# Ledger of designs, part 16: designed miniproteins, single chains, continued (2)

Each design is a single chain, and the fold is of that chain. pLDDT is the mean over its residues in the fold that is shown.

## One batch from the design tools (miniprotein)

Design m4549
Fold by ESMFold2-Fast:
Structure m4549 (fold): chain A 82 residues (1-82)
Amino acid sequence: SAEIEALIQKGVKQIEEAKDVEEAIEIIRKEGERAAKTLSLEDTRKLLGAMNLKAVEKFPDASKEIANEAAKVQREVEETIK
């Protein structure tokens, strides 16, 4: 929907503006927690996936660290929605 597309664009922009890997991971966590309270599981997964992909693109040398932390956040968020 238009709503999820707008949220994805906002999330991706926040990651692009992140100063370092730690800030990018924190943005993923905070936006994921917010999404879990307002979005479906499917839409939350779409948002988290898009932000994770952008974070890896911006910080390629930390791709494994970002992927591992993003996966952990996604698991925690999915447990909250379930």
Scores: mean pLDDT 80

Design m4550
Fold by ESMFold2-Fast:
Structure m4550 (fold): chain A 65 residues (1-65)
Amino acid sequence: SKEELVKKGEEHYALGLAYEQRRDYESAIEHYELALKHYQEAGDKESVEKIKKRIEELREKLAKE
């Protein structure tokens, strides 16, 4: 269901935040990409755009540092 997809997206988003706070940006990106997949399947356009931007920012940070 859409509700299950949103819940899975939220769970992976929370894991992404936890890894990001620990400066484990590679693991954070992996979980953000899983959250992105679930939000896309759920049709949550706002969460999709938010997470795409966050992934790009972290990838730029990894490339620079």
Scores: mean pLDDT 86

Design m4551
Fold by ESMFold2-Fast:
Structure m4551 (fold): chain A 86 residues (1-86)
Amino acid sequence: KADEYFVKGLEYLKKKDYEKAIEYFEKALEIDPENARAWLLLGQAYAEKKDYEKAIEYYKKAIELAKEKNEVGLVEQAEKNLEKIK
């Protein structure tokens, strides 16, 4: 079920419907709060809406979780996204 919400979030993100993308990533994270990629994509959706404070918060959360899981590629992606808006 978390995966279903995550996939819907991705589809809305591709459509540039950032409000719907946020809604579905938040639903995915309510079920699986340790999904570092969902935190990253939630941050990206907020950055596209120019809500940089929330984008930074969620990128940092993605980095924290990705480091705990040794997801080096996700850490690099989130750090690059964070640098672009700082």
Scores: mean pLDDT 85

Design m4552
Fold by ESMFold2-Fast:
Structure m4552 (fold): chain A 62 residues (1-62)
Amino acid sequence: SDRVMRLVREMRRLFEEARRARESGDTEKAREYRERGRRVGLELERESGVDPSDFFAELDSV
């Protein structure tokens, strides 16, 4: 569905932004992007039934 595809794209964007912020040493911005990514992952779980645990593990690694 369009909603699921939108959420997947947003999760990927937030992961990339969190990693970039982490690499630049902006720990506060990285934390904010990780928190937003977790919220999007939970929404994706509600919409698609996919467990976001692997995504959360990757997000926490950046």
Scores: mean pLDDT 80

Design m4553
Fold by ESMFold2-Fast:
Structure m4553 (fold): chain A 58 residues (1-58)
Amino acid sequence: EEIEKKFDEEMKKLVDEANERIKQALAEGNVEEAQRILDEFIKKAKELSEKYMKELEK
């Protein structure tokens, strides 16, 4: 529960930050920047998920 809560909070922060940045880039017509932000988000989300799985193994 505590580990799950930390994961949810960190993931929500990543999602909120990525969504805000992507919306801004798209509003400016900068599809390339939006794609870069999405790729960064995917990488960070994967790293967070791997960290969460390792904590569950303990």
Scores: mean pLDDT 81

Design m4554
Fold by ESMFold2-Fast:
Structure m4554 (fold): chain A 84 residues (1-84)
Amino acid sequence: GPLLEEVRRLILEAQRHLDAGDYEKAKELSEKAVRLAEEVFGPDSPLVAAAYTLLAQSYEKLGDVEKAEEWRRRAEEAIARMQA
């Protein structure tokens, strides 16, 4: 549906900005993807895990180690719940 396409689009745009070195923009897009994915799909979906991973990577590139670790743990927990 249109919300699935919007989340996928935000994830792809965030990844492109990460790859280009635009870390602040990658963070903004990842935050938007997290908010929308959590609202629409809930915390244990593959799209939420992907959005958490991108947000963690964006924080890591910006040097915010504590925030990067927080979002990485959330991604790992979401992945673990899906594989149980």
Scores: mean pLDDT 87

Design m4555
Fold by ESMFold2-Fast:
Structure m4555 (fold): chain A 85 residues (1-85)
Amino acid sequence: SSMQVTQDMMRQLSIIVRRTRDTGDVDGGKQQMISVIQSVYPSLTPQMQQVAQDFQQRVQQSTSVDQLSQSFSDSRRRIIDIMNS
């Protein structure tokens, strides 16, 4: 289901953000996050695809772990709000 795909994406992204904080590998973290988003993108609803595109753009513009963490937190809040609507 699209809900399960969205939940699995959020879990994977959370793991990547945590690992990026532990390693300091910002470029590696960005590439892994973009890869996860791109792999699930066709399985998302149109509303979730818009969130995923906005998040991918913010990830590409990020230059620090803190910016990646903030981008993930903002996107996670938006996804949770949509899922609970």
Scores: mean pLDDT 87

Design m4556
Fold by ESMFold2-Fast:
Structure m4556 (fold): chain A 64 residues (1-64)
Amino acid sequence: MEGRTRVLNALVEQENAAPGRGLSLRELSERTGLSQSTVSRQLRELEREGLVRRLPDGRYVLAP
């Protein structure tokens, strides 16, 4: 499923535009065209792999 690539690309674009701000689940869904449930599943997998982390405010960013 291309959902993983779409989520990562959206986070890369956001990091270039607004470093450290990240994207919410809703914003990722809007940018990728994927449902919130699909984005949530991809984010859990990416967090497990250490590629993405969740901020205290609930937004997601690329891991350092």
Scores: mean pLDDT 82

Design m4557
Fold by ESMFold2-Fast:
Structure m4557 (fold): chain A 75 residues (1-75)
Amino acid sequence: MIEEMKEVVREEAEKLGLPKELVEELLERIESLEELEEEEQRRALAEILRRLLLEAARILGLDEEERALLERTLA
């Protein structure tokens, strides 16, 4: 699962044009999840994905209202 999750994050980040540094940080966090219980892994992964989507919105130039809507939807 962890390796599969890392590949999904890499693929989505590449599609969104995210900075390599941000992608590496997210991959490190996913790798750290291997030591957590499955339920904690799912919660941590959800937070990582939420952050990824919010950063993608900033990079893609979504306005403040669009970012606020995304933040609310992911909360």
Scores: mean pLDDT 70

Design m4558
Fold by ESMFold2-Fast:
Structure m4558 (fold): chain A 57 residues (1-57)
Amino acid sequence: SLRDLAERAEALAKQAEANGDKETAVRYYRGMAHLYRQAGDEEKAKSYEKKAEELEK
């Protein structure tokens, strides 16, 4: 499902963030925001957009 895909992407995003790879983490967080918005979960979409925005330069 879209949510299963998003959860796998979240694991990759968190791993990248823990490794200091901000660019990769931002890419995955933005992708998750888009997936959650498509799934109708606006709160989670906004949460992931915030994470991406905070990490972006």
Scores: mean pLDDT 81

Design m4559
Fold by ESMFold2-Fast:
Structure m4559 (fold): chain A 67 residues (1-67)
Amino acid sequence: SPARKGNEAFKEGKYEEAIKYYELALEQDKDDPFSRAIYLTNLAEAYRKLGKVDEAEKYEKQAEEIK
């Protein structure tokens, strides 16, 4: 699954690849707020690892709004 591939890329320090897979997971799962919140949180973490603070904060806010 894209989420699994994103998690593996994140563990390997491949944050740009992790972002790609988490974005794909989010696009494929539009109906489950719980899964979407997890994907948004993981996207935010990956952006923080890349030093992209503005993007990280955007996804953190989106994840919080789902909860």
Scores: mean pLDDT 83

Design m4560
Fold by ESMFold2-Fast:
Structure m4560 (fold): chain A 61 residues (1-61)
Amino acid sequence: MSKEELIEEFKKAMEKLIKDKKPTPQQVKEYWELLEAVLKAVSPEEAQKLFLELLEKIKKL
């Protein structure tokens, strides 16, 4: 998956989480910080690793 595709998948997951799970403001902040880290990642591999961290956060909801 390209970095751009990974970011788009991350955005879709975030939008769905906000609509369906009604996360707390603290959880939303953590997800935005992870998204920012993905955007700042130098390589697609680093972006994918950070995206997996977001999925782990969603799993713990």
Scores: mean pLDDT 68

Design m4561
Fold by ESMFold2-Fast:
Structure m4561 (fold): chain A 72 residues (1-72)
Amino acid sequence: MEEARRLAEELARQLAKGLGEEVAERLRELVLAAIEAELAGDLEKAQALNEEALALLEEHREELAALSEALK
């Protein structure tokens, strides 16, 4: 749990550089909530949260590509 939270926070920090802090924070919240739901055995909630996180990433696909280019 703690390790997963640390990784999610680190990922959010990197994404904030390209996506902005608001989008990065929302993604972090969704990922952590999905992990907690999965650990609690609420697989339907975990799936819904994962789908929302994937939709957010797809919505910001061009910003993610620009971030990847900027990090070169």
Scores: mean pLDDT 73

Design m4562
Fold by ESMFold2-Fast:
Structure m4562 (fold): chain A 60 residues (1-60)
Amino acid sequence: SAEEEKLLEETIKLNEEEYKVGEEMAKAIKESTPEEAEKIEKEAEKKIEEIEKRKLELLG
């Protein structure tokens, strides 16, 4: 159905956003100090949690 197809498309987009967060985190950490790396990891973790919440909302 069109609704199921739309749900799959939205899920793919959220998975892509999550992957991008991981990539950006890895690049930022490589150029950071240990203290900055900890902050970057926490910010990435928060973004991933928000994406996971959006995935749960799609399922109801």
Scores: mean pLDDT 83

Design m4563
Fold by ESMFold2-Fast:
Structure m4563 (fold): chain A 65 residues (1-65)
Amino acid sequence: SAAAARAEAALAAGEAATDPLEAARLYAAASAYYRAAGDLEKARAALAKANEQFAKIGAPPLHLA
């Protein structure tokens, strides 16, 4: 699906990012796209990567409502 393709692109961009805030935002985007694609396990994994990057800059973790 287009959502899964965008998730993979965002994940790859996050892995390549050198700035932790940019990496966190890209991983968060990947998580959202994986959720839209119905892949909840990959969405949670991407969210965990985003929160690891947010922790590096002292930002609070993202969580699902």
Scores: mean pLDDT 83

Design m4564
Fold by ESMFold2-Fast:
Structure m4564 (fold): chain A 75 residues (1-75)
Amino acid sequence: SGISEAAGEVGERAAKEGDAEMALSVGKTLVSSFASEETKKKALEETKKMAEAAKKGDVEKAREEGYKLGKYVES
């Protein structure tokens, strides 16, 4: 456990730094490393949402989407 919290923190940090590429890169790595075949599509969708929120500097939204990403990769 803790992957969802860690992914949320990555989203927050990316949004504060305006670094959508960091959010996208970390999210893709989590999906590739931990997501099951059945959750990969949804986990990738949350990765994109986290990166979009980070690009906008929406710290709260980036954290929420990161948390959801983490839940899918925890399966």
Scores: mean pLDDT 83

Design m4565
Fold by ESMFold2-Fast:
Order: sequence, then C-alpha cells, then structure tokens
Structure m4565 (fold): chain A 60 residues (1-60)
Amino acid sequence: GASEKAIEMIREYAKMLELSEENLQKAIELLNEGGSAKEIAEILGISEDTARYLRKLAEE
C-alpha cells in the first residue's frame, strides 16, 4: 500500500494542477495496487519519472 508521504505528494500535485477528486482517487488506488508509473503519470498529468518517484515513496 501507499505510504502517507506518497499520498500527501499526490494531494499536492492535485492542488497545483487542479485535478478532479475522481482523478486523485484513481491515482491513489493505482499507487496502492502497484499500478504502472505510466498510468499514474497519465492520470496526474505528470512525467513518468515523477510517477516512478511516487511509487518508490509508496514502498517506504
């Protein structure tokens, strides 16, 4: 499952990018289920490198 740190960072990105609550929830679910960095990046509108970083944070 995703760490509190990873969830907080996703919420920060959602605020900065004005993402919908639905997209935020989908990103958190993908992170918890071990979804791909590409899928997370597409939902959040961020780079795949940033999405890989978020996945690493979820492991900590």
Scores: mean pLDDT 73

Design m4566
Fold by ESMFold2-Fast:
Structure m4566 (fold): chain A 70 residues (1-70)
Amino acid sequence: MSLLEQVEEWMKENPEAYEEIKNLVKDYLENNLDPDEFAEKLNELMKKYKIPSEILTILVGLFTSEELQS
């Protein structure tokens, strides 16, 4: 199974975590969060939802790319 398929599966299992990560990335890109605050909140979400670091990295990259296209 591809890593992207694993991300899709994880997202379906954890829709709340997906939405929180998406909103956090959006807040950071809109300059509402300091880089240190952004990193701390990402770490808290990772611990709260037990997100694999590889999945978190891909999700952050996808949301950042989406915002740059918008």
Scores: mean pLDDT 76

Design m4567
Fold by ESMFold2-Fast:
Structure m4567 (fold): chain A 62 residues (1-62)
Amino acid sequence: MNLEELEKETPALLYLAMGYAFYKQGKKDEAIEWFEKAIELARKYGNEELLKLAQDYLEKVK
């Protein structure tokens, strides 16, 4: 895997992890914000797996 592909995935994974951390703390509004950021990056870079995962978590928080 090349550096460019790794750079595309790392920010989306980080934002997903942040959203999940806030979700576990019961901070619903903050969790939504981070999941939306993860969705935006996943869409931008075409990462369908991260997009689906972030959307699934966003639906659970709503």
Scores: mean pLDDT 75

Design m4568
Fold by ESMFold2-Fast:
Structure m4568 (fold): chain A 82 residues (1-82)
Amino acid sequence: KKKEAAEKIRKYAELVRQGKDPETALREAIKLAFEALKDEKDSKTVARAVGLILQAVADVLSGNYERAAETLEELAKLIEKL
């Protein structure tokens, strides 16, 4: 499940990088990340994931889609290791 969630987040990261409906792609990636994190008990891991989500949101809103995509790929890597 978490590996599958990470793969889907990477696909949304690619859509963000391409500027293809980046706000919707970001929203779907965030939903997948929170679903994967719902049972995570390590507060440090949760805080890191939330930090990456906030960075990706800021970058999409500022039009920095390349950096937003890179941040979502880092988030996917974190989720995959849960």
Scores: mean pLDDT 85

Design m4570
Fold by ESMFold2-Fast:
Structure m4570 (fold): chain A 67 residues (1-67)
Amino acid sequence: ENHPNLGVTYNNLGVVYENLGKYDEAIEAYDRALKIYEKIGDKDGAEKTAVNVLKVAVNKVTAEQQA
């Protein structure tokens, strides 16, 4: 069900969506990764993913202000 590689996969999907400007999809992927990391007790993975959620939220606001 949940293992470290699955968390890494969803985190990487979030990065890809963020790079494509698909911020809602990026947040969804990061949230999935965060839940996996929290469930398996990977504090480092959870912290890095939480930082990515904050970054994508800022990027989304910035992109919306430029439109």
Scores: mean pLDDT 78

Design m4571
Fold by ESMFold2-Fast:
Structure m4571 (fold): chain A 94 residues (1-94)
Amino acid sequence: MALIEEGRKLLEEGRFEEALALYEKALAEAEKVGDTLGKAEALVNIGEVYMAQGRFEEALEKYREALALVPDSAPSSVWLKPIGAILRVIGDEL
């Protein structure tokens, strides 16, 4: 979805609230059409915003939700970001 691309640009610019709004809209649109992979992708991107904000627990929850939705046939790239984030949170948590 174009919403995810725009959200990533906003995230890179540090506009976290605007990025979240676009990713939440993408999530809602995926839910309307039953697009499970689109829902997982939106959740991963929401988790990335939380990671950038230092909100590691909320990020981990979003990544966990995404992993639960993604079927075994999904591209490895979808799994890499959640796994990387989980490992980072476990390593850096005080």
Scores: mean pLDDT 71

Design m4572
Fold by ESMFold2-Fast:
Structure m4572 (fold): chain A 58 residues (1-58)
Amino acid sequence: GPLARATAPVPKTGPDEVALREGDLVEILEEVSDDWVRVKSLVTGEEGLVPKSYLEEI
């Protein structure tokens, strides 16, 4: 999928979420809703949900 960068630290607040650091690169796997995307971290290899507002597509 498209590549994106975390524009701010992303906390893990639920079991289906993934924590990211500011500047972490991710692959967008699926848009789950208007507010949430499933990503794969290119740093850790972890998959999970991230709020779309924290990501900037590259």
Scores: mean pLDDT 85

Design m4573
Fold by ESMFold2-Fast:
Structure m4573 (fold): chain A 65 residues (1-65)
Amino acid sequence: SDEILDELHALAERAPEELRPLLAEAIRALVNGDKEKALELLEKVKERASEELQKELDAIMEKIR
């Protein structure tokens, strides 16, 4: 879980500012153990993300599932 959180923090640093609030909510959901909510929030980020960011999100989401 710590590795996933570190990856999400690193991704948030590289993400557009508009996506950072959703990424912060996804991180918060994971810290609280709410995997379902985290995945839902990450899907919403993915809809607005670049292709490169979508690939990184897919890799992280596989680790959460």
Scores: mean pLDDT 82

Design m4574
Fold by ESMFold2-Fast:
Structure m4574 (fold): chain A 66 residues (1-66)
Amino acid sequence: MEEEEKRRKKLEELEKKMKELAEKFKKENPNISMEELWEKIIKELEDEEEKKLLEEMVKKARESLE
């Protein structure tokens, strides 16, 4: 019903997946940069909407640091 509720649930699922993938990639390469880590996570996501959300979050983080 509420669009915000659906978006929140997708974000929670995305965060859980990101944590699992980040832990996996850090175990494979402890020296992995944050940029490489995010790129690998985006590639491993199966849902196109999740990929877009993550890309937007990364862009927002970069813009806030400008």
Scores: mean pLDDT 71

Design m4575
Fold by ESMFold2-Fast:
Structure m4575 (fold): chain A 59 residues (1-59)
Amino acid sequence: SSEQKKKLEEARELLKQAVETLPKDKDRALELFKESLRLMAEGTDDERVKQALLKAAEG
């Protein structure tokens, strides 16, 4: 869907920011990475993949 595509585009931008932030602020990079995983979960209809992404985002 258009909404899922938008969530994946937002996740991609956060992943880029996480990678760029990693050498400067590891804690902030981890927060950005976890948020990207949550957005990726919103971008998929596969319940197994969604649950795996959400679990990874929590710890």
Scores: mean pLDDT 87

Design m4576
Fold by ESMFold2-Fast:
Structure m4576 (fold): chain A 78 residues (1-78)
Amino acid sequence: MKRQLILKAVGYVIRAIGYEIEGDYLAAGDAYKEAAELYLEVGDRETAKKLYEKAIEYYSKVDEEKAKEVKEEMEEKL
């Protein structure tokens, strides 16, 4: 089960990098957030934190309110 979640999370990171290259910062943030939640679910808090920080960075470029929400969620869960 954990292995399948990690593979899914890696898939989201690859998608996020694709969106990042395209300049779609909202989609990049969404994909990094999904990956962070999956790593948190498998207990990898350090990787989850880094991915949440990436999501917050990209959300901050397009939607400061969403960036704030995700930051609060990260602080509550980590």
Scores: mean pLDDT 85

Design m4577
Fold by ESMFold2-Fast:
Structure m4577 (fold): chain A 65 residues (1-65)
Amino acid sequence: MKAVLVVAGASEEEAEKMGKEAKEISGADEVEVIVAPNLEEARELGERIHKETGLPVALVGGPSL
């Protein structure tokens, strides 16, 4: 089953590492990694993806401001 990881405020390299970790932990066949500029947009994007696809979505990261 495919899962989605939405990463807020992280670099692409950090997002890739988190995606690999999420795949190992979740046991999903595939993990799609999406980077959002902040936690609020990451949350909105994750909710939209979950509603449209029914896939499990996890959020990680966030800007320290």
Scores: mean pLDDT 74

Design m4578
Fold by ESMFold2-Fast:
Structure m4578 (fold): chain A 60 residues (1-60)
Amino acid sequence: GPIIARAVEDFEAVEPDELSLKKGDIVEVEEEREDGMWLVRNLKTGERGLVPKSYLEVIE
């Protein structure tokens, strides 16, 4: 099933395929990549992009 995570800190996108997040944003993890980048969708905005997994905490 879908994995839900929270941004633990602000992330500012540098590349066009990355997604900027604000601390506290809730995302759905669509793909966990072995390179440490996760493809996510922001549940508030519907925007998709890559975010480093170190900026995300999976919600229990």
Scores: mean pLDDT 86

Design m4579
Fold by ESMFold2-Fast:
Structure m4579 (fold): chain A 67 residues (1-67)
Amino acid sequence: SKVEKAVELYLKAAEYAKQGNDELAKKYMEEAEETLSGDVEGGRKAAEILSKLLTDEQRSLVVKAYQ
């Protein structure tokens, strides 16, 4: 589903952010957001899944790369 695709893209963004590759982290984060564009419920479901798969530190690194 679109939710699973967005989760996979966000996990790739997190991996690149961990490696210090902010450009690729931002690219995959943008693709994840585009995948769920306008899908508020899908975005909520993806966030719930990601909260179980990623630490607060890992999520913070992705947010910093995205900015």
Scores: mean pLDDT 80

Design m4580
Fold by ESMFold2-Fast:
Structure m4580 (fold): chain A 60 residues (1-60)
Amino acid sequence: MAEEVTETMAKLSRDLAERGVPEEGIIAAAEQHADHMGLSEEDKKRVVEAARKAVREARE
C-alpha cells in the first residue's frame, strides 16, 4: 500500500514538474496527500522523498 502510494505520487510529481509547478508546491501537495491518507510518519517521509526525487529527475 505505502509503496503503491509512493510510486503514484512520484509519477504525479514528475507530471507537475513538467507543467512548471514549483518544487515547493509539489512537495507540499505530496505531504498533504500522505497526511490525508493517514500514512505513518515513516511512510509520509518516503512519499515526500520520492516526490522530491521525481521533481529533480524531471528537471534534468
Scores: mean pLDDT 78

Design m4581
Fold by ESMFold2-Fast:
Structure m4581 (fold): chain A 64 residues (1-64)
Amino acid sequence: MTAVLGATGLSEEEAEELAKAAAEKYGFDDAIAIVAPTGEEAAKRARELAEKLGGSAGVVGKGD
């Protein structure tokens, strides 16, 4: 199962590291990070991709 992490206010590198950490912690086989300018867009894109891949979605960000 793939973990899909939506991120805002983070670099792609930071988002990928967090996605991998979450996948390891929750027992996912793979991790994908999606960076968007807003938390709403990040959450929406992560959710849509997770549905396509049969995975799970989460959101993280440093944005206000």
Scores: mean pLDDT 74

Design m4582
Fold by ESMFold2-Fast:
Structure m4582 (fold): chain A 113 residues (1-113)
Amino acid sequence: MLEEAKEAIEKGDPEKVAEIIRELVNQGKYDEAIEVFELAKEKGIELTPEMYVALARAYLKKGDYDKAIEYAQKAIELDPNNVEAYRLLAEAYMKKGDEENADQAIKKAKEVE
């Protein structure tokens, strides 16, 4: 685990934890991003829409479309205007062959963009 991730979790800084998770995902370090998220959850850190969006992207890139859908939906529950979460939801549904739910998510992404 990254040194900075441990420090952010020990300080109880959810925004910094979200930033680190997003950075790990952007670097293709999907398993490390998931580990940081799970540790933050275990330590009682507030789980933010930005964390859920980053996790949805990580799972989508790993081919776990069910978890990508789950985390995108959690991001939408906390932030109903999150364009990125709807885009990830649409892509995950498309990858599963669920065209109806994908089309609904695409429409919603356009409405909140």
Scores: mean pLDDT 87

Design m4583
Fold by ESMFold2-Fast:
Structure m4583 (fold): chain A 81 residues (1-81)
Amino acid sequence: SADFLIGVAKLLSAMGQVFDRRGDYRTAGDFYRRAGDYYEQAGDYKSAAESYRQAADAYERAGDLDAAAEARKRADELLAK
């Protein structure tokens, strides 16, 4: 159900925040990206876009500019729907 997917996305976002605070930006980016995937599956495109932006910021801080650009593009595409 959408409620279950949103619950999983919230847990993944919380994990992303934990790793972000610890300076593990790559792992934080992965959790934020996965949160975005679950929000997208639930049809919550606004929360999905926000999660992909958080992933992009985390990947940029990790020095992974390609992953950051990809996450940013996904966020922009969702907001264009």
Scores: mean pLDDT 90

Design m4584
Fold by ESMFold2-Fast:
Parts: structure tokens; C-alpha cells; sequence
Structure m4584 (fold): chain A 79 residues (1-79)
């Protein structure tokens, strides 16, 4: 799961942000959220995903980035 999300972030051009999030960089987490929001909006426009609005897509992407950052932090703490 995390490896797949990191691969998606790398493809989106924000792989460095995922590494920075693992190091505790909040700015990198915000950057990842914006990149995911852009990908979600593009996928919705192409019919790949169904969202009620652009604002909803951005909010879902922001929450997904926060969840990913929390999972990375938890994995770091567990190691």
C-alpha cells in the first residue's frame, strides 16, 4: 500500500516530497496534497473517477495526503 502510494507520488513528480514527509516536513505533506488534488481533478475530467465537485476532489486528496503522512510517521515510529 505505502509502496504503491510512493510510486504514484514519484510518477506525479512529488517523490521527493514523500521522502521529506518521512523526515517530518509539513511543507512536503502540503505539496503532496496539492499534487494528489490535481491528479484527482484530471482523473475526474477524464471519467476515471466520479466526484461531485472540484472542491470535493481537492478535500479528498488533502485528507489522503494527511493519512499517508500519518502512516509514514507511524511506520517510522514502529521501526
Amino acid sequence: ALAALRAAAEEAGVGEAVEAIAAGDEAARERLAEALAELALRAAAEGEVEVASEEEARELARRAAEDLAAQIAAAQAAA
Scores: mean pLDDT 66

Design m4585
Fold by ESMFold2-Fast:
Structure m4585 (fold): chain A 76 residues (1-76)
Amino acid sequence: SELEERIRELLGEGMRKVAEKLRKYSLEEVTDEMLVEIWREVFGERVAKALRDWLEGKSTAQDVEEAIVEEARERL
């Protein structure tokens, strides 16, 4: 499936970029806001907003997954 391949690419390359951006910080230095900003740079606003809402207890991990799927569809 084209969508499945796009999701795999987005997650694989995206998480690598997130790890690279986080390399400058120790784990104790990483705030939720910093994580959201890094995800915004890598995955875009939709996914970053879903992550923020999940971290704030306003949504679920499923909502973050759905935002990733929607972002992947837009990149098809």
Scores: mean pLDDT 80

